# Designed miniproteins, single chains, continued (2): the designs that were tried, part 73

Each design is a single chain, and the fold is of that chain. pLDDT is the mean over its residues in the fold that is shown.

## One batch from the design tools (miniprotein)

Design m6519
Fold by ESMFold2-Fast:
Structure m6519 (fold): chain A 92 residues (1-92)
Amino acid sequence: ELRTPQQLLEEARALFEAGDYRRAAELLLQFLVEYPDSPLLPEALALLEEVARALEKEDPELSAELFRFLGTLYLLQGDFETAQRYFELAEK
């Protein structure tokens, strides 16, 4: 099954709107692996943050893992301020 970056984002957003946060996270992580150079990457990262925040009450362990992943990603890119913010969210 061939999906474009745009299709993956649209499907992840539809899952998020339906309250299926775990599957939304899975599609967004797939996007990051398959399309790390996509111009849609900032939108995918923003949606992943929304998914992680929504999971804080439903699945706090998965929420913390996603925030740690985002923190690590920004740390590797040299954005230490954004990385620290996500690591603080993961500890909550």
Scores: mean pLDDT 84

Design m6520
Fold by ESMFold2-Fast:
Structure m6520 (fold): chain A 75 residues (1-75)
Amino acid sequence: MSAEELAEALERGLAAAKAAAEAGDLTHARIVLQTSIREGSALLAELEAAGRASPEERERVRKLLDQARAFLESL
């Protein structure tokens, strides 16, 4: 997975969690956010270790993970 593919996956996860929360399914929203944060953080670490993420791509993924964490804390 590339850093761009990871960013797109995190954006889709955030959208899915937001839709679930708007529908009143806070349990599903929490699960989606927790999974996205766990898997996204691990994949970002692997991309950094492999030298496959630019500083700009790393910053984009970090901001998306920060948004996911903030949203989870707001639930």
Scores: mean pLDDT 86

Design m6521
Fold by ESMFold2-Fast:
Parts: C-alpha cells; sequence; structure tokens
Structure m6521 (fold): chain A 94 residues (1-94)
C-alpha cells in the first residue's frame, strides 16, 4: 500500500537523523544538535500527519537509549512524552 510505503520512508528518514546525531555527538556536537532538532520536528510533524504513533514512539525510545548527551536525551524525552500523551488522548476518543 502507498500509505505504508510513505510511512516507511518517513521512519527511515527519522532513523537516519538519529544515526547521524549519534555518530556526531562526540566529534561535532553542533551538527549532532541540528540532527536531533530535525528528528524532533519531523517526528512531531509525522504524528500530526497521522503516521503510526506507536512506531514513532518506539523510534524515539531507541534514540534516547543510544544518545549520550543529556541535552539531546532531554529534548527527545520531552518529545516522547508529547507523543505518548497524544496516543493516550486518541485512545480515549475511541
Amino acid sequence: SEKEKEQQAVLERLRELARAALELERTNPLAASIHVTALVLEARQAARDGYDIDELIELLRQAIEEMEDPNHRRLLRETLEELERLREERERER
């Protein structure tokens, strides 16, 4: 299905941003912060666009576990909490 292909492309894009941020954390912290910011903004947009919120949440959880920078982990955790609240609100309306 086209929707599933689009969702997989978005998820792969977000995984690539997380991977790039992790690789750059110790060598180029400014570039790492840019990638983390892009990851956060694009994950929020994907959630608003109605993509699978459970897959977005899992991706953010994995990124938090792999990141070493406490500022990056905080930003990702805040975004995770936002998406978890959105998921709970959507489940309550069903």
Scores: mean pLDDT 83

Design m6522
Fold by ESMFold2-Fast:
Structure m6522 (fold): chain A 67 residues (1-67)
Amino acid sequence: EEALKNVELTLKEDFKGDEAEAYERMARTLRAHVAGGGPGVSPQGRAALEEFARWLEEKAKEIKEKE
């Protein structure tokens, strides 16, 4: 979980000012990894990653809707 958050921070730096897009990209990557049964995805890890992906998607949506 913490390692995934660090990856998200790196993506935010790469996108520099497009946080919503960074969050959406991270969420898509996590969902694809979980759906594909990627290496190291335990049942507990899958649930955590899916929850984290939803959190990222919610964050991106909130950022896009804020003015």
Scores: mean pLDDT 68

Design m6523
Fold by ESMFold2-Fast:
Structure m6523 (fold): chain A 60 residues (1-60)
Amino acid sequence: MESEISAQIQELVELGRSKGIPLERLRQLMQDTVKDLNASKTLEEKQQVIEQYRQKVLSL
């Protein structure tokens, strides 16, 4: 993922770090996000996956 999707994943990781999420939890979150992104067929679905994980991080 060379596009804005990669940048959004990095922003998600940095957001999680700023929220004080443990490293192991952040690693799991990244793995789950990437897995769901790979399972997504369209750009719209990939963006929805990122948004869902972003909201999850914000709620922690």
Scores: mean pLDDT 75

Design m6524
Fold by ESMFold2-Fast:
Order: C-alpha cells, then structure tokens, then sequence
Structure m6524 (fold): chain A 85 residues (1-85)
C-alpha cells in the first residue's frame, strides 16, 4: 500500500530527527510523528489492526515521556510491525 509506505517514511524520518535532537526535542518529534501517522491512517481508512498498533504505540510513548531513548525504540518497533503488513 502506498499509504503504508508513506506512514513508514514519516516514522523513519521522525526517528532520524529524534536521534539528532536533545531528549526534550526528541520526545516532541516522536510524539508528533505518531500523531501524523495516525492522521494519515484515519484519513485513508486503514484497517483496525493498523489503527490499534498506532494507538498502542502513542499510549506507550506518552507513558514514557521522560525516556526519549525508549520512545525512539517504540517508534522503531512500530516501523517493524508495519513492515510485516
């Protein structure tokens, strides 16, 4: 799916930007990346499985806002799960 490829590209770009940023900036970048991907998924009527993966990832990122390294890892894990689809 072209939409799935765009979602993965957004997440990969967010991961690279976050890795080059301060911890507080990295957290904001990671959160925005997941939100952008959620908007794209909703606008394109993505399957519930995809919406659930993104929502679960966003929840985990928010719960771990004090750990930028772990937030980046959560985004990398989301990319791997989306690549399996």
Amino acid sequence: SSVLKKMIEILRNSIEQAKKSSPSQASSIVQQGVLDVMDLAVDNNAPQEVLDLIADTLRDIVENRDNAQYQIQLLEDLVKELEKL
Scores: mean pLDDT 89

Design m6525
Fold by ESMFold2-Fast:
Structure m6525 (fold): chain A 72 residues (1-72)
Amino acid sequence: DAARRAALMAATAADPSLSPEEQAVLRALGALWGQPVSASTLGRLTGLSPATVSRTVKRLLGRSVAELAAAL
């Protein structure tokens, strides 16, 4: 969903309480506009392990990477 990806990009810019890892993951989700998203793809863009990406996404958004991929 276009609106959801735009909201994720805005949230990345607006929240100063986010860790550098959290900011990188949200920025990478926005950058994957119109592309398949997976923990491995996000890991390659952020330099984080797929496990770290999965935990960060679940912590920030309350959803797994697979659930986000299905919803986007």
Scores: mean pLDDT 68

Design m6526
Fold by ESMFold2-Fast:
Structure m6526 (fold): chain A 104 residues (1-104)
Amino acid sequence: SNLSIEELEERLDELIEKLREKGLTELAELLERLRRALRRAYELGIMSEEEYKAGLESLIAVAEAVLKAEEAGVEIDLDKVKKELEAAIEELERRIREALEARR
């Protein structure tokens, strides 16, 4: 992506708000949690800038796909999407905890 970190973060935040407006509040909360965990991992040096940008782009793609499906009246397996996001959050939060424990 040719977008800066700041541009990717703003785009993701905009999409999360659109998901909330559509009543997809649980998905929006999971994306927000994963975005915060990605940022924390990046700030701690657990994740490179390239990995952080790729993470943000992946979340943007998920949010855009869900919004596009909603507008087109196409059903998507939201439970599967939510479970995949939850698993990603748990793994990233685990890596953050291990890194913080190793540095104390």
Scores: mean pLDDT 88

Design m6527
Fold by ESMFold2-Fast:
Structure m6527 (fold): chain A 55 residues (1-55)
Amino acid sequence: MMSEELKRRLEEEKRRVEDETGDRSAAAPTVEEQLRIREEGERRLRELDREIARV
């Protein structure tokens, strides 16, 4: 029961991170900032994927 709720919340957070990263990257004024935002988002998504796999 708890593991299912936790997994759902993590998957929801993953979707939110994907949306936020996309929006921030698209709005970034420089290529350097776009790359940084994308790298940060990818790192966060990898962390969430590991947490989902752990649950």
Scores: mean pLDDT 80

Design m6528
Fold by ESMFold2-Fast:
Structure m6528 (fold): chain A 71 residues (1-71)
Amino acid sequence: MEEIEELEKKGRELYEKGQALKEQGDNITATGDDEGKGMGNVLKLQGDAYDKRGQELFEKARELRKQLEES
């Protein structure tokens, strides 16, 4: 259980970081000029990487929890 909780904690932290960066990037790319688009795209790429890592940890936690339920 503690291992699952640790994975969920780390996943949440990474996911929240990713969401914040993607939101900033979306705002810049949606309303920014050509100079802003570059920065917005970089932020979105960084946010996507954080989001993906967080999702991996959530999936790992879910798999472990499911194993406990099916055991």
Scores: mean pLDDT 78

Design m6529
Fold by ESMFold2-Fast:
Structure m6529 (fold): chain A 94 residues (1-94)
Amino acid sequence: SASLVEQLKRMARLYLELLAEEARRRGDLATAERLRQLQKEILARMEGKSPEEAAEIVVEALEREIAAETNPEMRADLRAAQAGFRADAARLLA
């Protein structure tokens, strides 16, 4: 439903904002900006999708970021965010 997709979008926005803020706090302004841009891309891709498809878009985008990340602290933050989003989405869609 549209309401479930809007809730998933709010969750995705929050997780990506927290990730960008963590990168900023470490002084990695380039990663912070990239994650803010990724947030915009993810939210745009979720538009008009089913709740299940919308959740998958977020999980897959974070998986690609994890695979590309060479900084172990940032990789840990990305994994934690993906796990948290996955758990929250599963509860929402139950």
Scores: mean pLDDT 89

Design m6530
Fold by ESMFold2-Fast:
Structure m6530 (fold): chain A 77 residues (1-77)
Amino acid sequence: KVEELLKRAKEADDQGNYVEAARLYSEAAIELAKTDPIKATNLLVAMALRAVAAGSQEALDIVREGMKKADEIIKKN
């Protein structure tokens, strides 16, 4: 599941579809937060930087929500 999400996220990012990339990277990071919190955090930070560079407020808002959900999972572990 995570590997497929990361592949689809990269395809969306490469196509300039930052909103879709943000959704897929956030979903992958939330799943990864259970087993690899460092990788989860790195994915979310990287996507936030991409969203800012692209000027996409919608993508940034999606990543911010993903960060909140990932943080909740990490704190419980």
Scores: mean pLDDT 84

Design m6531
Fold by ESMFold2-Fast:
Formats: structure tokens, C-alpha cells, sequence
Structure m6531 (fold): chain A 93 residues (1-93)
């Protein structure tokens, strides 16, 4: 699995919209190893998105203009991932 650190001025909803627009598939978000109870608990300008495919991870880096760190290859699934469906449910309220 591939992890991408998103450090940008974009809100999480805008990040996910860009991924949807360009057909980039993410399995969900890890937030410094913790699952936030609400969107208001997300750290400012720093989230980690997870991808099965390296091409999706690289496309996310390119489309989002991510800062240094780009993406990080991880050999294992993080213990806590917020699935994409749950992220979208939180953001659509």
C-alpha cells in the first residue's frame, strides 16, 4: 500500500473532489495514526491518504501539488484507516 501526505491549503472535501474528478482511487485516510471523531478534529493542512495502486498515489501527488514528502511506500496497511465512504459521509453534512 502507498501513503501520500497531503499538505496544502485545500480543504479535505476539495482534495477528495479532485481525486474523484480525475478517477484517482483512494482506500481512505489515516490521520497521524488516529481516527478523528468529526471533521472539525482534522489537523490543519495535514492528512495522509492511502492507495493500493502506485499510479493512483503518484497521480494524487501531481494533481494536488503536494509539498515535500510526496508519497511514502508502506509495507503494511495502517491500523486505522477512515474508509473513503465514511470520509464522504462526514464531509457531505
Amino acid sequence: MYAVEVRSTLELSEVLEILRKFGIKTVGMTLNGEVPATVHELPENSIILNFVDVNDAEAAVWRLKLHSGGFTLVGAVPDKIIPLEELEAILKK
Scores: mean pLDDT 60

Design m6532
Fold by ESMFold2-Fast:
Structure m6532 (fold): chain A 74 residues (1-74)
Amino acid sequence: GEALLARIDELAEEILELRREAEEQNASEEVLEKLERAEDLVLGARVYLAEGRYDLAEQRLREAERLIREVKAE
């Protein structure tokens, strides 16, 4: 679970930084929507991790990571 927790924490910090940048740059609605979805997925991953449901936590984390890659590519 430690490796998953580290990934969740790192992604959460990255999302926070991207959200601050998006707000400062008046980013598109699409970018803001993807960041919000990624935040929700990270919260879900934390809940599943706390419940010991590691596979579900990893699935939510992978989905969030995909959205963040899309935001960075735009």
Scores: mean pLDDT 85

Design m6533
Fold by ESMFold2-Fast:
Structure m6533 (fold): chain A 57 residues (1-57)
Amino acid sequence: SAAAEAKKARMLAGAREVLASGDRVLLLAARHELEEFLKTHPDPELEALLAEIRAAL
């Protein structure tokens, strides 16, 4: 749906900003949000970003 695509786009943009920031608190929050979202909405692009966030921690 258009709403799901919009949410995915926002999640992708937010995760990239958090990775660029290097802020540990933001990285931990983004990891939690992505893990919860991916439980109900599996997505290879978001899974790749989650792996990068985990590597940055």
Scores: mean pLDDT 83

Design m6534
Fold by ESMFold2-Fast:
Structure m6534 (fold): chain A 57 residues (1-57)
Amino acid sequence: SMSQELAELLERYTKEYSGKYTGEEIFQIFLADYFGWSRLPSLEEVRALALEELAKG
């Protein structure tokens, strides 16, 4: 499923950015890159998007 490929990509981001950023910050960076956002999302925006993706899966 697409969620499995996204999880693998997120794991690569976590490995690259570990020690510089928190897991939540890494997730924000990943989502901004993946969706092409011009700015980092807020944690509330991240949580809302995560819930939407879980509902689609």
Scores: mean pLDDT 69

Design m6535
Fold by ESMFold2-Fast:
Structure m6535 (fold): chain A 55 residues (1-55)
Amino acid sequence: STAAALAALAAQTRAQVEELVKEGIENNWSPDDLQARVDALIKARAAQAAAIRAA
């Protein structure tokens, strides 16, 4: 179902944000750089969610 696909995407997005935060801390990324990468991920996932809803 669309709802199940969206729920799975949300769970994957959460896990990837957690990994990005961990990687940023380990590599001493600037807050701005980390924020930009998180924003890019969220934007990409929003596009994927829109595609799932359109299918």
Scores: mean pLDDT 84

Design m6536
Fold by ESMFold2-Fast:
Structure m6536 (fold): chain A 84 residues (1-84)
Amino acid sequence: MTLAQKLLSLSDEEFEELLAEVGREAGAEEIAERLTRESLVPLLKLYEQLDGDYQLTASLAFPPEEQEKVARFLEVLARRLAEL
């Protein structure tokens, strides 16, 4: 199962809980608040297409000032989804 498929298998409650936990761990709570399932699924698909390069994924989807926080968020999210 891909990371995007794992995310899609979560209930709305499980998804919100995961985002809040990832945001806290990554120090990127403001990024977590802006991300929806609809925006995050394509981002995870891109991440997997780029062989887990979270820095490159962030650079293609986000402006330079947000890339470091988004990269950290994706690293934490991918790790937690892999553990499910």
Scores: mean pLDDT 83

Design m6537
Fold by ESMFold2-Fast:
Structure m6537 (fold): chain A 99 residues (1-99)
Amino acid sequence: SMEEKKKLALELKEVIRRAWELANEGRYDEALELMEEAAEKFRDKDPTLAKTAEYYKEVIEIARLLDEGAPLEEIEARAEELERRYSEALREVRELILK
């Protein structure tokens, strides 16, 4: 149901917030594990939310690579790929959370 999907989306939003707190503290392994667990949890429940969790896991991995001094061209290529792969899923989740 739409109500259940909204509840799951809000749960995912809180997990993403916690993962970003961990990443901001340099605790990237813990942040990535939290996002992987979220993606697995949502995989069988809602493919759009699972894809959203996968997106934020990729974003945190990019943040770690930046912190580790990875080449900017690699970072830019990964960011462009993320926008291509995840734009629709992110739009759907934003619409759900805002209503």
Scores: mean pLDDT 83

Design m6538
Fold by ESMFold2-Fast:
Structure m6538 (fold): chain A 94 residues (1-94)
Amino acid sequence: LLPEILRILDPELYDELVTALKNKDFEKVLEIVEEAIKRNRYLASLLLVHLGNILYAEGKREAADLFFEAAKKIYVDGNVEEALELVRKGLEAY
């Protein structure tokens, strides 16, 4: 679902994302999302939130890192309330 959103934006970047997700390489995932943000910032933050939700549902604490990164991006865009909600979700994922 998430990779399908990125596939619409950039098929090459989508392939890199699939590889990074396979390896649980969140640093690479964030790098790929930063590139996607230059094209569509809304979809990039949504991508991080949805990835975080998937990992949280699987009981993986790494979900917190994705929520915190999404919060940073949303905060920079001026959406403070949404950013605070993501920080709360990140804390709950631990």
Scores: mean pLDDT 68

Design m6539
Fold by ESMFold2-Fast:
Structure m6539 (fold): chain A 75 residues (1-75)
Amino acid sequence: TKDIQFMMGQANDRKQKGYSLEQIIALMDTSLDVRKMGLRVEGELQGIPQAAVDRAISDLTNTYEQVKQQVQQQS
C-alpha cells in the first residue's frame, strides 16, 4: 500500500514535469527489471529459499502492475 502510494506520487510528479505516459511506463518497466535482478542476486547471496524469492518477485510485479494500470487510466 505505501509502495503503491509512493510510486503513484513519483508517476504524478513526472507527469507534472511533462513526461509522456509512454516515458513514465518505460521508466517503471526499467525500475521493475532492476529491482527483480536485485531480489535474485540478494536471494542467492543470503541463501534465501527460491520459493521465497519467487513470492517476493511476484508481489513486486503485482504492485508495479497495479500502479501502471492506475497511471494508464489517468490518460
Scores: mean pLDDT 85

Design m6540
Fold by ESMFold2-Fast:
Structure m6540 (fold): chain A 87 residues (1-87)
Amino acid sequence: MEELRKAVEEQRKADLEKLKSLTPEEIANILKSYGIDITVEEAERLKELALSGEDKTVFDFLVSLINMKENKERIEKLKKEYEEALK
């Protein structure tokens, strides 16, 4: 149980570091690559909301999209597992 909490905390810090390292322009480009057309100003606002800790949903959403570009293969495997579980 403590190991799970430490793993979650470590993952959260790694995700936070990745989000901090990206510019609003890079975030906007990642979203556009997935068919989500947003402005750089909107991407900056989303990044600020995610980093402020006020909305965990926005943080999780942005982190998932960023990680999708890096771990597309892993996400496809997880999607198939969830689709199978729903049957």
Scores: mean pLDDT 70

Design m6541
Fold by ESMFold2-Fast:
Structure m6541 (fold): chain A 98 residues (1-98)
Amino acid sequence: MIKIKVYGDPDSGLYQKLKEIAEKIAKEYPDVELEFVDIREDPSAPGVGGYIEIESEKEKKIFTTTGAGAREYPDATYVPLENFEEELKKTIEELKKK
């Protein structure tokens, strides 16, 4: 099972786009679980938009889709929003092989 967590403010246009992409991808991969985290309700959650976690039983990968997120989250891989759908699919396929 692969879990995708999308963090953000529900009033953010970026968060809504990330949510739409994640929901679209999850329809193509029935072994993917989605979780959406409202950062306003979780004070420990990443506060800069575009933070996504992709977790399998063996590893966890972190993505950010903004330059601000890349600066705040040094362990995250920067993926521009325009490339996010493709990189998410590649990551899911890679994690399924392990």
Scores: mean pLDDT 79

Design m6542
Fold by ESMFold2-Fast:
Structure m6542 (fold): chain A 67 residues (1-67)
Amino acid sequence: SMSEETRKALEEGVKEGMALIAAAVVRISGRRRGVPEEEIERLVEELIRNKDDLEKQLELLKEADAK
């Protein structure tokens, strides 16, 4: 069976991976829509910084979608 330490590491890794996927989506979508690169990278930095805050990540994705 998986150790508690390994399970916590997996949980953290999944959160980091999901934040990176969200960042990639924001970059691809933003560039296709002609959003300024400075604005795209600001949103990406905030998404990565807030990988443990699902509500904040959804708020940032909503902001990206509005552009």
Scores: mean pLDDT 80

Design m6543
Fold by ESMFold2-Fast:
Structure m6543 (fold): chain A 78 residues (1-78)
Amino acid sequence: MSDEVLEAEITVSFGRMYFAIGEILASQGKLEEAIESYEKAIELFKEAAKSADPAIAAEAKRLIEEAEEKIKKLKEEM
């Protein structure tokens, strides 16, 4: 395992953390702050999606789609 694969796993973990923060903020009615947290998660997932590990890349791509859908729904509520 190279440092690149380890970095990708850590990057997904940070992305998931921001995704979870976005969900908490959305539940509190902090829609703009929730969108910012999801956008940060997407940025991290896009980096992880470049991983040479197909499992990490596939997971990151799924999480990008999920975060984008969350942002879309919040923007419809604003």
Scores: mean pLDDT 84

Design m6544
Fold by ESMFold2-Fast:
Structure m6544 (fold): chain A 107 residues (1-107)
Amino acid sequence: MEELKEKQKKFAEIAKEIKEGIEKSKEVIEELRKISEELAKNVEEHVELLKKLKEALEEAAKTGDISKVKEVLREMLDLVAKKANASLSEEEKDAKVEEVIQSMLEV
């Protein structure tokens, strides 16, 4: 139970860092849009997933439920694989999601 509270604190810290990154990205996206609409949209797709990840992490920080965090991380992996013209098996996706969550908790 105390270990769960420590994990919840880590999720809250990461959510805050993502929120700050999203706010800073707004200016970058507008500058990119002046150069290339397609490049700006590509970055916006990643920022939308970061917004979902922030919301999922905030929920995990409040409830201890990481189900939505795992779901958003899978969506992020799917987007990255699609952009790279690659495909990941369900086992590879699950392994990568667990790897990312462990990395978040070890910082």
Scores: mean pLDDT 76

Design m6545
Fold by ESMFold2-Fast:
Structure m6545 (fold): chain A 88 residues (1-88)
Amino acid sequence: SEKEKEYLEKAKERVEKDGGEIISEDSAQVGDAYGAAVVGVTANGENILVLVHDDTPQGRRAMEEAAIRAVRKADVTRIDRVETLVFD
């Protein structure tokens, strides 16, 4: 959906602004709410997880589902930093 694409783009922009590279991405919908997750690596070799979701309980659940898939796809040993972006 357009909302999932928007949230993925916002998460990717956050990784890229820090000079990072995208490793994996995922998005989900729970009810009428959306969430997304992007795993990236910074120039210093730190693994970052950027989370985006609608400011609802369903949005948080969508974000959690997206995060599980994105982290599994990334195949990294650890996540060094997590940033969350919340939208109404």
Scores: mean pLDDT 88

Design m6546
Fold by ESMFold2-Fast:
Structure m6546 (fold): chain A 100 residues (1-100)
Amino acid sequence: KKVEEFKELFKKYTNGKFEPPDSIAKALVEEAERLGIPLDVVAEAVAYFVYKSNNLPLPDFSPEVRELFEKVYPKVLEETKDLDATEFLIAFIRALAEAL
């Protein structure tokens, strides 16, 4: 149920260009529920990661959301150099939950 909601939100923020694997989507939804962070914020954060890691122009995020991500994302990158994409995204979500 929430995995499908997350996928629809992610599709919205990526204009349908990218699709997360079910295993990653499930892990992110479970962590979001554990931390009490909205799935909308998680979907935006994953979209931001995909666009930044592929050097693509960022979609139309709200200025406040973009500023938050620009502050948190570089710090998580420096702290998580040896983690895979799923572990990185979980760390990014945790950092965002602390900053909210």
Scores: mean pLDDT 75

Design m6547
Fold by ESMFold2-Fast:
Structure m6547 (fold): chain A 60 residues (1-60)
Amino acid sequence: MKFKVETPTAVIEGEGKIEKLKDGTIKLTGEGTVTDKVTGEKAKIEEAEVPGSGAKVTVE
């Protein structure tokens, strides 16, 4: 599925799997891109873990 996770400092967009861990952490697996909101830099990712607090998750 396509996903977008927005935090105060970054946007993570991609396609793959989203899993919510027992501690509230959001685990993303697949092909994605992290965009830093401060610098505008983009990096490719295959896996990321994001704190659930302050994150907005959108899925298709």
Scores: mean pLDDT 79

Design m6548
Fold by ESMFold2-Fast:
Structure m6548 (fold): chain A 100 residues (1-100)
Amino acid sequence: DIREKLIEKLRELAKLLDEETQKKVEEIIEKIKKAKSIEEILNLVFQTVLLVASTLSEEKQKEIVELLNEAIEKLQKAKSDEEKLEIAIEMIEEIIKLIS
């Protein structure tokens, strides 16, 4: 299940963050588990990305904004829910590389 892979990557990301931010990411993960639409899942992923960016330096925030803009451009061209989730996973993987 591609949603399970997304949740796994979000948990990997959370482990790199402070305890308070990690808890907020886990709360978003619980909402993703209950989400009934791809649009709801993507909005929750974007909320996570912005939350993570808010904890970082201005230089790292700029890099995350660039990754987010690239993901948004790819999402506009995506034709399936699976492709949209794969784009979200790729963005999270790149953020993990950036902050690890």
Scores: mean pLDDT 88

Design m6549
Fold by ESMFold2-Fast:
Structure m6549 (fold): chain A 55 residues (1-55)
Amino acid sequence: EAEKLYDEALKDINEAIERGEFKSFDKEKVLEELSRARGHPAVLKPVYEKIKKKY
């Protein structure tokens, strides 16, 4: 299910935020990009990987 992939990616990003890997501005931008890809699992995965690699 597409939502499952989104939920897993969101959980990983939230854990990274809790570890202090993101600043407030970066956090909002990251979540915004992830939300835009939510309806497209094939797009969501590379977007998430790119975000993780950047931070």
Scores: mean pLDDT 68

Design m6550
Fold by ESMFold2-Fast:
Order: C-alpha cells, then structure tokens, then sequence
Structure m6550 (fold): chain A 58 residues (1-58)
C-alpha cells in the first residue's frame, strides 16, 4: 500500500521524521484514517517516537 511504502522508505533512509511529515499532510487532507494507519505501521517498524507523534496528529 502507499502507506506501507512511506514507512519502508523512512526505515531505508533512517528518517523517522518522514513519517511525521506524511501524517501531517494526510491529516491536512482530511485523510485521518490513513494518518492513523501510518502511525500503526511506524510502530510495527520500530519507529516508536515517530508513531507517537503521528498518533497525536491523527
């Protein structure tokens, strides 16, 4: 999925802030369900702090 690709790219680039920025963009577009899913996938990938920030945004 597009959301999984965002998480995979963030892991590959060692850039957890990419997850936070994507969550903000999704929320601004009214795509709150996708922002929440992004947070869950980030947590599963071990990006705990980015996941917490994304959850606060959604």
Amino acid sequence: SAIQTIVDNAVAQDNPQAVVMAAKTLAEQGRLDQAKELAKLAKKAGMTEASKEAEKIA
Scores: mean pLDDT 82

Design m6551
Fold by ESMFold2-Fast:
Structure m6551 (fold): chain A 70 residues (1-70)
Amino acid sequence: DKLKKEAQEIISKAHMEAGRLYLEAKEAADKAEAADPSLSKETRQLRAKAMQEALDIISEAVKKAKELLK
């Protein structure tokens, strides 16, 4: 019961952190591209990298939650 709650909190925190990280990068990329369209390649790379980092954060949290529930 308590371990299941801790596992859910780990996953919830990871989703919040991942969402914040991606949103921050997306907003920065969108602003940069709006100011200078020549940065389109860089802004696409920034968004892609942020999405991958967000997915890695969630994946790692799921792995930790599964270990906790053993």
Scores: mean pLDDT 82

Design m6552
Fold by ESMFold2-Fast:
Structure m6552 (fold): chain A 65 residues (1-65)
Amino acid sequence: SARLAALQEEATAAMDRTVALAKEYRDLVAKGAPQEKINEVQAQMIAESQRFVDAYRQIRALREA
């Protein structure tokens, strides 16, 4: 289950990055930061959320094998 452990680590890292980016996003919106900066952080949050979903899908497949 080295692959399962690696996927679990990837999922955890993606989730942690999403949480950190969400805090940054809220701060930027609250202080009226430039829209370009807000959009950049939002795009990063979407990318990290997608990495989490992809890792979780692979974990599910491995558990059902």
Scores: mean pLDDT 87

Design m6553
Fold by ESMFold2-Fast:
Structure m6553 (fold): chain A 77 residues (1-77)
Amino acid sequence: SVQEILEEAKRRIDEITREAIERNIPIEEARRRLMGVAQETAQQLVAANVPQAEMERALRELQAHIEERLAELEAHA
């Protein structure tokens, strides 16, 4: 389901963000890892034959979440 895929992706993003803060990972490396989750999630949504409109909505929500976490990482750098 789209909601399960999105929820799992957000959880992975939060874990990466937590690890980046705890281990003082450079923001450029954290950004690459977060973008990797977005790419994997897009592939999962395509594989799940999700309707285009629902996929676009889910990816926009995921992108907003990533941008929020990147802003958090910038504040801690």
Scores: mean pLDDT 86

Design m6554
Fold by ESMFold2-Fast:
Structure m6554 (fold): chain A 113 residues (1-113)
Amino acid sequence: SEALLKRLAELAERLRAIARELRALIPTVDPQFHPLLENAVRLLEEAARILEEAVRDGASREKIMELEIIRGMLGIIRGVLRREGKVPQEVLDLLDEAIATIDEAIALLKELL
C-alpha cells in the first residue's frame, strides 16, 4: 500500500527530528548521562535508516527484528534515566515519543509482510 509506505517515510523523518532534538539537549544534561544519550541518538538514526530502506526496498522480518532490538535498547536507556531522576522531563518525553514511533513502524512493517 502506497499509504503505508508514505506513513513509514513520515515515521522515519519523525525519528530523525527526535534524534536532532535529543542531540541538542545533550550539552544541557549531566555529563554522566552523555554516553547513554549519544547511544540513544545513534539508535534513533539507525531506526530511521531501517525505515528508509523498508520504504525503498520493502519490509522484511530482519528489519522488524532490528527495530524490535532498537526499541528494547531505547526502553532500557529510558528506564535508567528515569530511575536516576537527573535528566530534564523533555529528554524523557522525546524518548517516549521515539519508542511510540518505532512501535507504530513495527506494526506497519508487519502489515506489509
Scores: mean pLDDT 92

